# Ledger of designs, part 19: designed miniproteins, single chains, continued (5)

Each design is a single chain, and the fold is of that chain. pLDDT is the mean over its residues in the fold that is shown.

## One batch from the design tools (miniprotein)

Design m16626
Fold by ESMFold2-Fast:
Structure m16626 (fold): chain A 95 residues (1-95)
Amino acid sequence: MDAEEARRLHEEVRALVARLEAEGVAEEEQERRALEVLVGEPIPESVTREQLEEAVRQAIEEVRPLAEELKDHPDKEKAMAELFYRAVRLLRERL
C-alpha cells in the first residue's frame, strides 16, 4: 500500500542523510541527494537550489488542503504517510 512505500522512502532518506552528515557533507549536497532519492532519479545539474526549493514549496502548497482534511484522521501516522507519498509524487512530476 502507498503508506508502506512512503515509509520506505522516509527510512532511505533518513539513513542517507545520517551517512552524509557523518561524512561531513555540506547541507546543500545532503538536501540534493535526499531529493534525488525521493524523485527516484538523478536531478540534472542545470536545476538550481532555488528551483529545488521552489518545487518543494509548490508540492507542500498543493498538499496543504489534503493536510487540513486529514488533521482529524484517527490514524495520524497513516495520514502523515499519505501526505508524504502525495508530496513525493508531485515532486517527481515537477522534477
Scores: mean pLDDT 71

Design m16627
Fold by ESMFold2-Fast:
Structure m16627 (fold): chain A 100 residues (1-100)
Amino acid sequence: SPIEEAAMRVIVNPLDLEAVRELLRLLGFSEEEAEEYAEKIVKYVEENPEKVEALLRDPNGEEELIEELSKVVGEEVARRYVEALMAVKRGEEVPESLRL
């Protein structure tokens, strides 16, 4: 589906601004919010590439990645974004509860 495809694109390249923006939009954020949050997330990844790679590869890295991204986009946005990525990474569908 479009949301799982967007999440997979982010997992393959977490610097793909358009994929990050599309994932946030499909999670139910407005186009303006999705653009703002995507820019902040991509900037964080650019500034912390080794940490982001380590946390994405760690089966227990989800909560720490949520905490780190919460500092730049807030807890609700960070949690929904990271939980969507981790679901797809596990081969699961993105839960409807993460969508607005």
Scores: mean pLDDT 86

Design m16628
Fold by ESMFold2-Fast:
Structure m16628 (fold): chain A 77 residues (1-77)
Amino acid sequence: TLVSGLKHPDPEVRLNALQILKRLVQNDKLSEDQIDELVPLIEDLLKDESEDVRKEAQEVLDLIGVKDLKRAVDKVT
């Protein structure tokens, strides 16, 4: 699972899980509930020992943030 991959002790596995997650977010394959579950795990990865993992986690969060802003606007209008 993505949750298991993001919590894996191997930085390469965590990076791979983030890359898969990024593709799922880009293609709108995740529900709002799934994103809400994953966000705290991605935030923890911003503090990861691996530079590549931190960079990918930031890119995923930025992408999610853009989509959340769009949903908020659509709900009000």
Scores: mean pLDDT 76

Design m16629
Fold by ESMFold2-Fast:
Structure m16629 (fold): chain A 95 residues (1-95)
Amino acid sequence: GTGVLVRARARNVEDAEEVMERLARLHAEAQEGGLSAEEIRRRYEELLRELKEQGKIVEGEVEVMPVEEAERRFLEAARQREAGDRTLVALSFGV
């Protein structure tokens, strides 16, 4: 299947929590709306641009890839966060 991976570097730990909440909210909207992977990518690109303009993140990207690859890269980011990289935010899901 097709997967989506969103990764962002928050400015600080407090902003990371808010960023994750906003990424998760868009995921819920995408599931409800039956959006294509391309439409989901565009919405995340717009959200990441807004977050960067607000100074909440220093960088961010969204990529469409095979779902197994998205899951592997998400787990890598999750392990990095558990090891102390608390400003790293990542979300992956299948479409």
Scores: mean pLDDT 87

Design m16630
Fold by ESMFold2-Fast:
Structure m16630 (fold): chain A 77 residues (1-77)
Amino acid sequence: AGAAASAALRELAAAEPDPAVAALLEQTAKIAETSSPEQTKLAAERLARQAVSAGRLSLERGFTTAARAIALIDEAA
């Protein structure tokens, strides 16, 4: 499960022009390699919240990025 989710997240990251969004997706992909789908979805939400708190992403971009990552993880599960 984790390999398919990781591959999809890395493809999304490679197509992403915003480096902060790309970095979040890459970090989520790395977590997907060794974690359950549920743990990976929670990690996507935490990483988005951290990026917003650090001023790297707006609240809207953080929410949208986490939602896109969660959808890919659910498809790969």
Scores: mean pLDDT 83

Design m16631
Fold by ESMFold2-Fast:
Structure m16631 (fold): chain A 61 residues (1-61)
Amino acid sequence: MPSLAEQALAIMRELRAADPDAPESVIVSRALLALHAQGVPAEEASRAMAEAMREWSRELA
């Protein structure tokens, strides 16, 4: 079972694959919205996004 951070990162990767030209900010916003739609509390969603963004920024660097 993936952690929330792994789930957020997977969503970000899927969004990038679906829209390669999308800005990073759009991908991050869409992933955060998806976590909220799943009923993830705001604080937990923010932590998961912060961790996913650290991994994501490494892939973009």
Scores: mean pLDDT 77

Design m16632
Fold by ESMFold2-Fast:
Structure m16632 (fold): chain A 56 residues (1-56)
Amino acid sequence: MPPHPRIQQYNDIITRFRNGDTSVMPQLQQIRDDAIRIGHGTIVRQIDDVIRQYQQ
């Protein structure tokens, strides 16, 4: 499946959060929900892992 341009933004936000920018937490939660709808299981898992590590 060709990469969706929005996936590039998702990866950027995930990277920012991992670098300590927790202000993007609401965006991460929105991306997780969107990734579930789109069917990007890898992105869902990645976001779930980082949120769980720092919030849950």
Scores: mean pLDDT 72

Design m16633
Fold by ESMFold2-Fast:
Structure m16633 (fold): chain A 76 residues (1-76)
Amino acid sequence: MEELRRRLTDVLRKHGVPEEVAERIAEAAVAMAEAGQSVESVRDGVYGLLVLAGMPEEKARAAAEEVGRLIAEHRE
């Protein structure tokens, strides 16, 4: 789980999210995934958190989609 959190943080930073915010959102995404939420639910949750953090909707969607892909790969 620590490796997944780190990868998610890196992806969010790549999309322009500040490191401290990226770490918090990545932690939330890992917690949602561990709670058994669907990839779609995790993606939508991350999108909402990114928009609340001030990211434009189009960029938040792209970042959330990439986060969802990593969560799906982790579950395989």
Scores: mean pLDDT 82

Design m16634
Fold by ESMFold2-Fast:
Structure m16634 (fold): chain A 97 residues (1-97)
Amino acid sequence: ASDEEIDAGVMLIKVAVAVTLNDAEAAARYALETTRKFPNLPQVNADAWRGASLAMEKAGVKEAAEYARKGATFAEQGNFDEAISYLEKALEAARAA
């Protein structure tokens, strides 16, 4: 595995830990950081934001979870401009809750 793949794996672990702690804001922050650091890894980005959407759904922030799911879909497609737009909306909605 490359150092980039290892670093991306560590970021996914941080998202997973935030999900287990029901910390929707932390999950969203780590997922957005993953997207900013690893734009060349669309699948890792999609997985991070699917994890964040689960944390948001468990926290009852349905709007944030919906934005995070849309962002994950765009990230998986490699459309990072749209992905970042939705992911920032997800983080803002999670913070507002």
Scores: mean pLDDT 79

Design m16635
Fold by ESMFold2-Fast:
Structure m16635 (fold): chain A 106 residues (1-106)
Amino acid sequence: SRGISDFGGARDALKQKKYEKAAELSKRAAELGVPNALRVLAEALEKLGKYDEAGQSYLQLGQVLFRGGRYDDAIRYYQRSIELSKDNPELVAQAQANLAQTQAAQ
């Protein structure tokens, strides 16, 4: 599918250190229903110094994993979101709330 193709292209762009292209392709892949593209998007955004956007992408990935019952993976990405967004209190608060909810569901 187009989303899977874009996800593959995003991973290749990330390996080639083409971070803007990796972010563009991974964002489109995530919008087309490839949730794991959010991880590539977040990594590309980190390399571009866009830490709040990267944190938001990890938060969204954590939410997808939580809905799938993948609690340990969700916790890991919520923690990553908090680490990257330490200077953004609203995003940190949202990620901490999702972290607490996920820990209570274990």
Scores: mean pLDDT 89

Design m16636
Fold by ESMFold2-Fast:
Structure m16636 (fold): chain A 83 residues (1-83)
Amino acid sequence: AVEELIQEVKLKIAYARKLADQLRAAGRDDVAARVEALVAQAEAYLQQGLANPSDVSYLQQALALADEAIRLGEEALRALMAE
């Protein structure tokens, strides 16, 4: 349902923000900034989705951006731990 999608997007945005914070703590400001930019885009689409509940494409775009932010953040943290 739409409510489940909204909850998923919000949780994924929160997790991506946590990944960006961990990257900054590790000195990877460059990657943290890229994750933060994707999170900002996801938040903008989430707001558009909440304003336009009949159009799920905004929430789907927010989900895709949040997933990309998580993917980028997790890949960068794994690379750091492999050093």
Scores: mean pLDDT 88

Design m16637
Fold by ESMFold2-Fast:
Structure m16637 (fold): chain A 75 residues (1-75)
Amino acid sequence: MSKSEAVARAIGLTLRGLGHLLEGDRAAAVEAFREAAELIAKHFGKEEAVKWLERLAEQYPELAAELRAAAEEIA
């Protein structure tokens, strides 16, 4: 997978996560965001993935604990 392909897939996973949030499925949303972060970590580095998850936790406080736990796992 190239960096461009990783970006496209990460965007797709982010949109999927947002879709799950709109349906009220927090667990599925966190799973999709975690998968996106793993792709970011693999292709752009762990620091970038952690920053992305922390920013997402600020935007969605209802998921903040789970997203920060994912960031700690990646770091």
Scores: mean pLDDT 84

Design m16638
Fold by ESMFold2-Fast:
Structure m16638 (fold): chain A 91 residues (1-91)
Amino acid sequence: HHMTLKEALELIEKGEYEPLLARLPASFVIPDDASEELKKGYAYLLLGFWAMVAGETELASRYFEKAAEYFEKAGNEDLAKQARVNAEIAK
């Protein structure tokens, strides 16, 4: 059974990132010691991808921008730039 965007956002609010991180493509290797900010970045990145698949380009852009904010807070400028590129493409 799939998770809704609302359910996913509630998990982020609760700090329960693991169910979301498990749904990212296998190419995304998340460190065991990842900060809360890095985990939030990846969680919002997933929500952006889901919004794109649903045709919700406005929501996708917003979630990719949030991913970029948290990647910057985590000190990962490369991931932040990638997330902002995704936000611009989504529009």
Scores: mean pLDDT 81

Design m16639
Fold by ESMFold2-Fast:
Structure m16639 (fold): chain A 94 residues (1-94)
Amino acid sequence: MEKKLEEEENLETARWTLMLLKTELMLYERQGADQARIDALRQAIAEVERMIRNNDTSRERLRAIADRVDLPEIREILDIADGVAEVFRRLELR
Protein backbone atom coordinates (compact mmCIF):
# COMPACT_ATOMS: atom_id res chain seq x y z
CA MET A 1 0.00 0.00 0.00
CA GLU A 2 1.22 3.54 -0.81
CA LYS A 3 1.27 4.80 2.79
CA LYS A 4 4.60 6.62 2.34
CA LEU A 5 3.38 8.31 -0.86
CA GLU A 6 0.19 9.42 0.91
CA GLU A 7 2.28 10.88 3.77
CA GLU A 8 4.46 12.79 1.26
CA GLU A 9 1.34 14.12 -0.53
CA ASN A 10 -0.19 15.24 2.80
CA LEU A 11 3.07 17.00 3.71
CA GLU A 12 3.10 18.91 0.38
CA THR A 13 -0.57 19.83 0.86
CA ALA A 14 0.27 21.15 4.36
CA ARG A 15 3.14 23.23 2.91
CA TRP A 16 0.80 24.76 0.31
CA THR A 17 -1.74 25.43 3.07
CA LEU A 18 1.00 27.19 5.08
CA MET A 19 1.93 29.31 2.02
CA LEU A 20 -1.71 30.40 1.55
CA LEU A 21 -2.08 31.27 5.26
CA LYS A 22 1.14 33.35 5.18
CA THR A 23 0.01 35.12 2.00
CA GLU A 24 -3.39 35.94 3.55
CA LEU A 25 -1.67 37.21 6.73
CA MET A 26 0.62 39.46 4.66
CA LEU A 27 -2.37 40.94 2.81
CA TYR A 28 -4.29 41.64 6.05
CA GLU A 29 -1.20 43.16 7.71
CA ARG A 30 -0.78 45.52 4.71
CA GLN A 31 -4.37 46.69 5.15
CA GLY A 32 -3.77 47.33 8.88
CA ALA A 33 -7.33 46.28 9.76
CA ASP A 34 -9.07 43.36 11.51
CA GLN A 35 -6.65 42.42 14.31
CA ALA A 36 -8.86 39.42 15.23
CA ARG A 37 -8.40 38.02 11.70
CA ILE A 38 -4.63 38.65 11.84
CA ASP A 39 -4.40 36.87 15.23
CA ALA A 40 -6.46 33.91 13.92
CA LEU A 41 -4.18 33.62 10.86
CA ARG A 42 -1.05 33.70 13.08
CA GLN A 43 -2.49 30.92 15.27
CA ALA A 44 -3.39 28.84 12.20
CA ILE A 45 0.14 29.32 10.78
CA ALA A 46 1.69 28.18 14.09
CA GLU A 47 -0.59 25.11 14.14
CA VAL A 48 0.25 24.08 10.55
CA GLU A 49 3.99 24.64 11.19
CA ARG A 50 3.76 22.31 14.24
CA MET A 51 1.90 19.72 12.13
CA ILE A 52 4.65 19.83 9.49
CA ARG A 53 7.44 19.54 12.12
CA ASN A 54 5.67 16.58 13.78
CA ASN A 55 4.84 14.98 10.39
CA ASP A 56 1.17 15.02 11.49
CA THR A 57 -0.41 16.49 8.35
CA SER A 58 -3.92 15.00 8.30
CA ARG A 59 -6.22 16.52 5.67
CA GLU A 60 -9.09 16.57 8.18
CA ARG A 61 -7.08 18.90 10.45
CA LEU A 62 -6.13 21.11 7.48
CA ARG A 63 -9.81 21.36 6.46
CA ALA A 64 -10.76 22.25 10.06
CA ILE A 65 -8.15 25.04 10.02
CA ALA A 66 -9.49 26.30 6.65
CA ASP A 67 -13.04 26.39 8.08
CA ARG A 68 -11.88 28.15 11.27
CA VAL A 69 -10.06 30.93 9.37
CA ASP A 70 -12.67 30.99 6.55
CA LEU A 71 -10.09 30.74 3.76
CA PRO A 72 -11.76 28.95 0.79
CA GLU A 73 -8.47 28.80 -1.14
CA ILE A 74 -7.21 26.17 1.35
CA ARG A 75 -10.31 24.05 0.65
CA GLU A 76 -9.58 24.45 -3.08
CA ILE A 77 -5.98 23.24 -2.59
CA LEU A 78 -7.21 20.23 -0.59
CA ASP A 79 -9.69 19.38 -3.37
CA ILE A 80 -6.93 19.78 -6.00
CA ALA A 81 -4.63 17.53 -3.94
CA ASP A 82 -7.37 14.86 -3.82
CA GLY A 83 -7.73 15.12 -7.62
CA VAL A 84 -3.96 14.89 -8.16
CA ALA A 85 -3.81 11.82 -5.89
CA GLU A 86 -6.50 10.18 -8.07
CA VAL A 87 -4.46 10.91 -11.24
CA PHE A 88 -1.35 9.37 -9.62
CA ARG A 89 -3.36 6.26 -8.68
CA ARG A 90 -4.42 5.93 -12.33
CA LEU A 91 -0.82 6.38 -13.55
CA GLU A 92 0.41 3.67 -11.14
CA LEU A 93 -2.10 1.25 -12.71
CA ARG A 94 -0.55 1.79 -16.16
Scores: mean pLDDT 74

Design m16640
Fold by ESMFold2-Fast:
Structure m16640 (fold): chain A 110 residues (1-110)
Amino acid sequence: MKPLSAEEAIKKIKELEKKALELLKKGEDPAEVLEKVIEELNEIMGGLLESLKDPEKIKKLSEETHKVINELEEMKKKAEEGKLTPEQVAEGLKKLSEELIKTIEEIQKE
């Protein structure tokens, strides 16, 4: 993966959230939107993790990334089963993006 700075990763996460929310607003399948988000987020976070040298920062970011990806995969499964509305998926995406960005900002300041 290409290494990414924390600032580049945050910008890409915000752009990914914006694109996902617009797709949901246009009536795209929430499960398909979540699949694209999971793929793109894995690439962004992989690039950021490759840029880090501090083992404690790597561990903290890896744990948060794994948590967020697992929550997105669970949302995708529920969306495929018709158990989540586009509005619920949008709320989940906003929450998970904010949590991930907060962790990146905390690592950057330490």
Scores: mean pLDDT 86

Design m16641
Fold by ESMFold2-Fast:
Structure m16641 (fold): chain A 75 residues (1-75)
Amino acid sequence: EPEKDVKRLEELLKEIKARYEAGAPRFDIEVDIALALIQATVAINYYKKQGEKFKPYIEKLEKIRDELVRLGEEA
């Protein structure tokens, strides 16, 4: 379900940001980001194959992916 996948990844991004702010070790944050990026990429590719009706969810997932990439570059 696209809404559930978006919500799950938004919650993961929020958790990663909270851990980073709390001073979690850089390596742990990098691992969490890498795993979340894999999940986002799998979801994006899945919905792209399912058709244009999922475009709004793909756009939300791509924004989450882009934030994860940016956070990984900053960490």
Scores: mean pLDDT 83

Design m16642
Fold by ESMFold2-Fast:
Structure m16642 (fold): chain A 60 residues (1-60)
Amino acid sequence: MEKLLERLRETMKTDPEVAAALAHMALGIAKSDPNTSEEEIKALEELVREADAAARAFQA
């Protein structure tokens, strides 16, 4: 999970719209996996908020 979060943060620096799409996809996958911890889901939800904010700022 940590490696995925790091890759999404790197993508957010170069392509925030792509990072937002990938973050939403990762959260969906995590929620569908019963082995994903509540802490991991919370971290992904936070990353989704950051990616969405970055994408909105980039378009403005």
Scores: mean pLDDT 77

Design m16643
Fold by ESMFold2-Fast:
Structure m16643 (fold): chain A 65 residues (1-65)
Amino acid sequence: MDAEAARRAAERAVAAGGASEATAQRVIDLSEKGDREGAQRAVVEMAAQGAPAEAVEAIARAVFG
């Protein structure tokens, strides 16, 4: 899991209007802590909130490879 790549992907998703800032910050925090399961759950929450598929895919790639 690449915490720096996850942070960049989350920032881009928020800038594109694809994700809430709070949910994106949770992905970043959980990625930095090495909580892969928590990060995965937060990414699923972003998708459920209506984030575009491209934004979800970018974050998932950064978090999971």
Scores: mean pLDDT 72

Design m16644
Fold by ESMFold2-Fast:
Structure m16644 (fold): chain A 90 residues (1-90)
Amino acid sequence: SLREAFERGYREGRALAAASPSEAALRAALEEVVARLKPQAEELLANGDRQGGLELLAYALGIGLGVAVATSDPEEAARIRELAEKALAK
């Protein structure tokens, strides 16, 4: 499901930020994630797999928000998390 894909990405994004010793290392790790996901997204689009494309997008969004929460101050992290949870509550 979209929620499960997002939650997986969110956990992975948080772990990636925690494992990155610097902002430069985190940026490089995120560039590797984008390089991995871009061809998968292009293949899903070329095949007309709308459901797979939406799940990949939810996963990618999860990674981004997980990183943002892990690297923000506690108040901003809580706000980002609430916005993400509300967006997926449809």
Scores: mean pLDDT 77

Design m16645
Fold by ESMFold2-Fast:
Parts: structure tokens; C-alpha cells; sequence
Structure m16645 (fold): chain A 86 residues (1-86)
């Protein structure tokens, strides 16, 4: 999971306007959340991720880039927590 989160974050940072890279990073975050967080918290993250993915086609390239960077940062933070078992 940690490596998957880091790889997804790197992909999003390398191509921040890529809907596929953002979707991959969000999917990795949802999987990581299920391992680290409560079922209720993971479910809320999953719902937020689904809403975010649904909005991607309507976003500008600038908004996609900002979202891609934000999602990459979240994936890296979650990877760090999983490595540290926080």
C-alpha cells in the first residue's frame, strides 16, 4: 500500500492535469484509508473521492493541477502514516 500511494502521488505530480492520475491517487487514498482509519471515516473519504472523480471533467486545467497536487500531498501523508503505523 505505501509504495502504491507513493507511485500514485508521483504520477499525479508528473502530470497534474491528468484525470487518470488523479483518479489513481484517489483510489490509492481510499484503499489506504480503509487500512488506517475507522470504517466510518474510510467510507466518508470514499464518498468524497467519488464526488471528486465525478467533478473532474468539469474542472479547468488549473483546477485539475491544483487538485492533483492536493491529492498527491494527501497520498504521501497517508503513506507516511502507514509506514509509521500512526
Amino acid sequence: MVEELREAAEAALANPTSEEAIKRALEAIVRGAKELLSEEQAERIEEDARATVASLPSLSDEEKAALGRHVAALALELARKLEEKE
Scores: mean pLDDT 81

Design m16646
Fold by ESMFold2-Fast:
Structure m16646 (fold): chain A 68 residues (1-68)
Amino acid sequence: SAEIEKKEEEIKELREQLKNLQAERSKALAEGNSDKVKELTEEIKKVQEQIRKLELEINKLKAEAAAK
């Protein structure tokens, strides 16, 4: 469905964002910037939670489609 396709595209975008945040966190760790590491860790957690929510929504939509 178009809704599933849209959510899958959103997950792809969030996974790319997650990769970039993880790279930035690694750089901040190498630089000894503890404050930035903390901020990036919280942003990473938020992105991971958004991905999880979208995956659950996709699973629900697939289950609803299978029930037809």
Scores: mean pLDDT 87

Design m16647
Fold by ESMFold2-Fast:
Structure m16647 (fold): chain A 66 residues (1-66)
Amino acid sequence: MDEEKVKKLKEEFDKIKEKSKSAEELREKIAKLMEEFLRTNKLSDDAKHELIEYARKLVEEFEKKE
């Protein structure tokens, strides 16, 4: 179910943010995770949009700390 996958990916995004040293590193790691996930799994457009918005928010928050 997409909702459970979205929740899991958001948790992984949060972990990547904690381990990242720069906004660029965070963006690259999130992009790689999404690329790997989408290679083997399909998500609805709504689920993809929610993940993209969440990732964008995390990057913006990280950039404000720099």
Scores: mean pLDDT 78

Design m16648
Fold by ESMFold2-Fast:
Structure m16648 (fold): chain A 74 residues (1-74)
Amino acid sequence: MESREVARQLAAYHLVLVEEGRTGPEAQAELRELVEENRELLLKLTAEEEQKIIEEVKALPREERERLAERARE
């Protein structure tokens, strides 16, 4: 999987958790595990690229974010 695509899926997952009110330690731990598993791919992106991806994902319809978030768990 491409670094940009992984970052988009993880950003969407984080935003969906916030939107659903699942911001507790358990949800944060799950997100952290997914980030750690993909750390090598994410390190290929600059901080500027990561920020742009986050903003792009925030601009997507909720339905698209939910779809990306589901893919992050695969």
Scores: mean pLDDT 78

Design m16649
Fold by ESMFold2-Fast:
Structure m16649 (fold): chain A 100 residues (1-100)
Amino acid sequence: MAKVEEIERLLREKVEEVKKLMEEYAKENPENAKNLSSSAIYIAAGETALELLKLGQSELIPKIWEIADKGIQLLNEGASVDEVIAAIEEEVKELVESLK
């Protein structure tokens, strides 16, 4: 129980951090917002992978990179911040539900 809840909290916190950064980039640096958002997604994925490793959940790391790659692909296809975050949130929800 607690283990799945810890993973869910970690993933939710990282999604919120990425959302805030992407919204900030869109407002303060619109010319570079796409590139900065892609970097923010990769950094958050790397930080999440390190935290999962500390929790003994290294098996989940490949899925975290798949979610990051999907978000970056959507950005490259011209998706909005809200669309990218919604897609990442859905993938995270599916991952958490698979652990129950």
Scores: mean pLDDT 82

Design m16650
Fold by ESMFold2-Fast:
Structure m16650 (fold): chain A 73 residues (1-73)
Amino acid sequence: MLNAEQLLKVGKALIDQGNKAEKEGDYESALYLYSQAVKYYKKAVELDPTPEAEEALKEAQKNLDEVKKKIKK
């Protein structure tokens, strides 16, 4: 199973891809990618709660909330 460091790396890659999708106006892909990043970061925090992991999760959740507004509004 992935350790906390591996989960953070996967989450970061998903956020980077989500940011690219959002910049291109692909909010559905951005929503999917950000939601996956949140899952990976949440698991990383559960395994090893570091300030970096907690901040990454918080930012990923914020990105997810913002893209949801763009899809629903």
Scores: mean pLDDT 82

Design m16651
Fold by ESMFold2-Fast:
Structure m16651 (fold): chain A 138 residues (1-138)
Amino acid sequence: MEEEIRKEVEALGKEYGLSPEQTERLIEAVLEAVKAIKNKEDPLTILRKVYERAKAGEDPLLLVPLVAAAYLNGATDSQIHFALVALAKVSPVDADIILTGAYVIKNNLDPEKVLEEYKDRPDYQLAIKIAEIIRKYA
């Protein structure tokens, strides 16, 4: 499980041109999200972590795993939007990237169809593929 998540995230990092530092931070975020889901962690506790990282200026793509975990553990659209946009002041573009990845999981969308809609947008494609790793190991 942990070693398999690492290999899948490293493959994504290489495919999408992430730095080694960004790739390692993404591995940590995915592992934390999978643990939060398996432990049935309170969605508001997960959203507090998202808020704290967003306020610290974290890369929007590194927030996708915990936002996906918050959704799977029962966070509402209003709670997630409030944490990202109202409290953390994440830009509308960055919030849209994060929410698109998380919505693929939440709404049981076909990831292949969503990826085709964003074929010219590597940022959205990476967010969707991160969300699918969460769904696979949740």
Scores: mean pLDDT 82

Design m16652
Fold by ESMFold2-Fast:
Structure m16652 (fold): chain A 79 residues (1-79)
Amino acid sequence: SEKQKLIDLLVSKGISESDATTLVQDFITTSVNDYQAPESLALQNLETFLKNYEGNDPETLRKELRASIQSLSLIPPPK
């Protein structure tokens, strides 16, 4: 599933599977409920963010991801 792909990406960057699962679920829930983003778009924007992340510190990644939920939720789909 798309969610599992994102969890695997977070784990590959040093985040535990349980933390990665919580982060992905929290991101989706916040994006859908607070910013009215479609789940598919939120997942796509999160994947792009994670693929472009070059940091080596999992705690910094967690902080940057949480700080970016609003901006990532508001990116429109490509035309």
Scores: mean pLDDT 77

Design m16653
Fold by ESMFold2-Fast:
Structure m16653 (fold): chain A 75 residues (1-75)
Amino acid sequence: MSKSEAEARIIGLVLRGIGDLLEGNKEQAVRDFKAALELAKKHFGVEEAVRLGESLAQHFPELRDELEKIVEELK
């Protein structure tokens, strides 16, 4: 997977997570965001993945605890 392909996949996973959260599917939203963060770490490094995770936690405070746990697991 190229960096451009990884970026498109990460964006797609974030958008899916947002959609799932808007439908009330918190568990699926967490899985989608975790997949996006793991892919970001793999292709862009831990610092960029942490930044994305922190941004998601800021915008979706209802998932903050789960997202903060995932971010710590990325380090």
Scores: mean pLDDT 86

Design m16654
Fold by ESMFold2-Fast:
Structure m16654 (fold): chain A 73 residues (1-73)
Amino acid sequence: SLAQQLAKQGDEAYAQKNYSEAGVLYYNAGLYSTDPQEQAQYFSKASQAFKLAGYDDAAQFAQQQSQQAQQQA
């Protein structure tokens, strides 16, 4: 799926320590996922990547999105 492709690109960016790019890619993977459990995992990964990038507001927002998706799972 597109979500899985974006998540893989996020993993590659994360491995290269491009945490801002990884955060954006994981966040988009969450948006394109149709499974709430999968959405929660991708938003959680986005939050962690944004935190490492120093984007605290983006990290907090992604964490909230992950928690909301988890409630639907």
Scores: mean pLDDT 89

Design m16655
Fold by ESMFold2-Fast:
Structure m16655 (fold): chain A 71 residues (1-71)
Amino acid sequence: NEKTIELLEKAIEAARAGDTEGAIELLRQAKEYSPPAVAKVIDGAIEALRAGDTEMALELLEAAIEALKAQ
């Protein structure tokens, strides 16, 4: 879904800028439009961001985007 990918890309940009709260809000929005498998990856990224593990969150979000593009 194009809208889901756009929201995930915006979340990655926010996370890279250090806007953790903005990234989490964008991820919650993306989750509403995501298949269950991708929604679980997004939940993992939110947990990583809350734990301060931005690198893990970015890896999970890139994987989610690639999974959506492969559909």
Scores: mean pLDDT 84

Design m16656
Fold by ESMFold2-Fast:
Structure m16656 (fold): chain A 81 residues (1-81)
Amino acid sequence: MPSLEELLLGLAESAEEGRYLSAANMGLALNNRLQGQGLSLPEVQDATYNLKQAVDNRDTEEAKKYGKKLAEASREAARKL
């Protein structure tokens, strides 16, 4: 079973590689799992929702912007574990 750190780093790598739909879906799954454990990572959650909206709207500039933010937030969360 991957650790929370490994999941956050995988999410960051997906976003950094421009795989925005994959990154958004990974972030949503992670947020759902954390909620089930009574945990929250607000910056990762907010960036994930904004990225999903940008992808759904086919807005490539917004997807790039929130993808970078998601990668940064995920790496920072992993460092704080």
Scores: mean pLDDT 85

Design m16657
Fold by ESMFold2-Fast:
Structure m16657 (fold): chain A 61 residues (1-61)
Amino acid sequence: MTEVITIEVDSLSQALADLLREASESGDRITELREVSPRVLEVKLVDAKTGKERVIRLVQR
């Protein structure tokens, strides 16, 4: 099963920048970036060590 993690954020652009930095540092691969609505962004990542997919759902306050 794909893990879905929901994170409430003050800024989608800042949260996305932080997520991209973390992925670069860990070696995780971003496979999908989807704007669900103007305040909701879903990012699909594949873990570099395990190969497991996870979806991070960013929701702007």
Scores: mean pLDDT 81

Design m16658
Fold by ESMFold2-Fast:
Structure m16658 (fold): chain A 89 residues (1-89)
Amino acid sequence: SATERKLAVLLTAGGILLAAAEYTYRLFLRGGISRDEAIAQVDAILADLRGIRADVESLPDTPETRRVLALLDRQIARVEEIRAELRRA
């Protein structure tokens, strides 16, 4: 269905954003970027992930939509954890 295709695209985008946040964190740990630059990049990623979650939430309530929301919530929680770790550094 059109909804299933849109869910696949949005979930894929979320996964790419999570990977970008993980890469940013590893790059910071290697001294490749400053803490402030890493936080700024992770904040932008969080804003994009929350936008994707809002887009999914606007779709019809189906078991597939609920599963994708749960996955996005876990991705957002992980990026928030990365942000907290950066702020403690």
Scores: mean pLDDT 91

Design m16659
Fold by ESMFold2-Fast:
Structure m16659 (fold): chain A 109 residues (1-109)
Amino acid sequence: EEEIKKLEEAAKKGDVDAYVELARYYFSRGEFDKAIEYAKKALELDPNNVKALTILAGIYFAKGEYEKAKELADRALQLDPTNPAAVSLAAAIYEKLGDEEKAREYAAR
């Protein structure tokens, strides 16, 4: 699609947000490996990008890789403790890991 080609060109020029949007696009299509590739490229350019950390955590959660999802979500929350997407995702991750107290703590935010 023309819009995806524009995002790919922007990403090649070092636009971190373009990599995040490519990751989001492929995640929405169930193309998890491509989504991971683009999210990781965003983090190579900006290791503290909360959006990239959160989307990558969400992709690993969707794949059932809950420990990887936890590490990324915890890092996103360390950088931005009130990020709604990261808070919501952390609640879901801790529930899957059986940490009911932490899941309840994040769900109550």
Scores: mean pLDDT 87

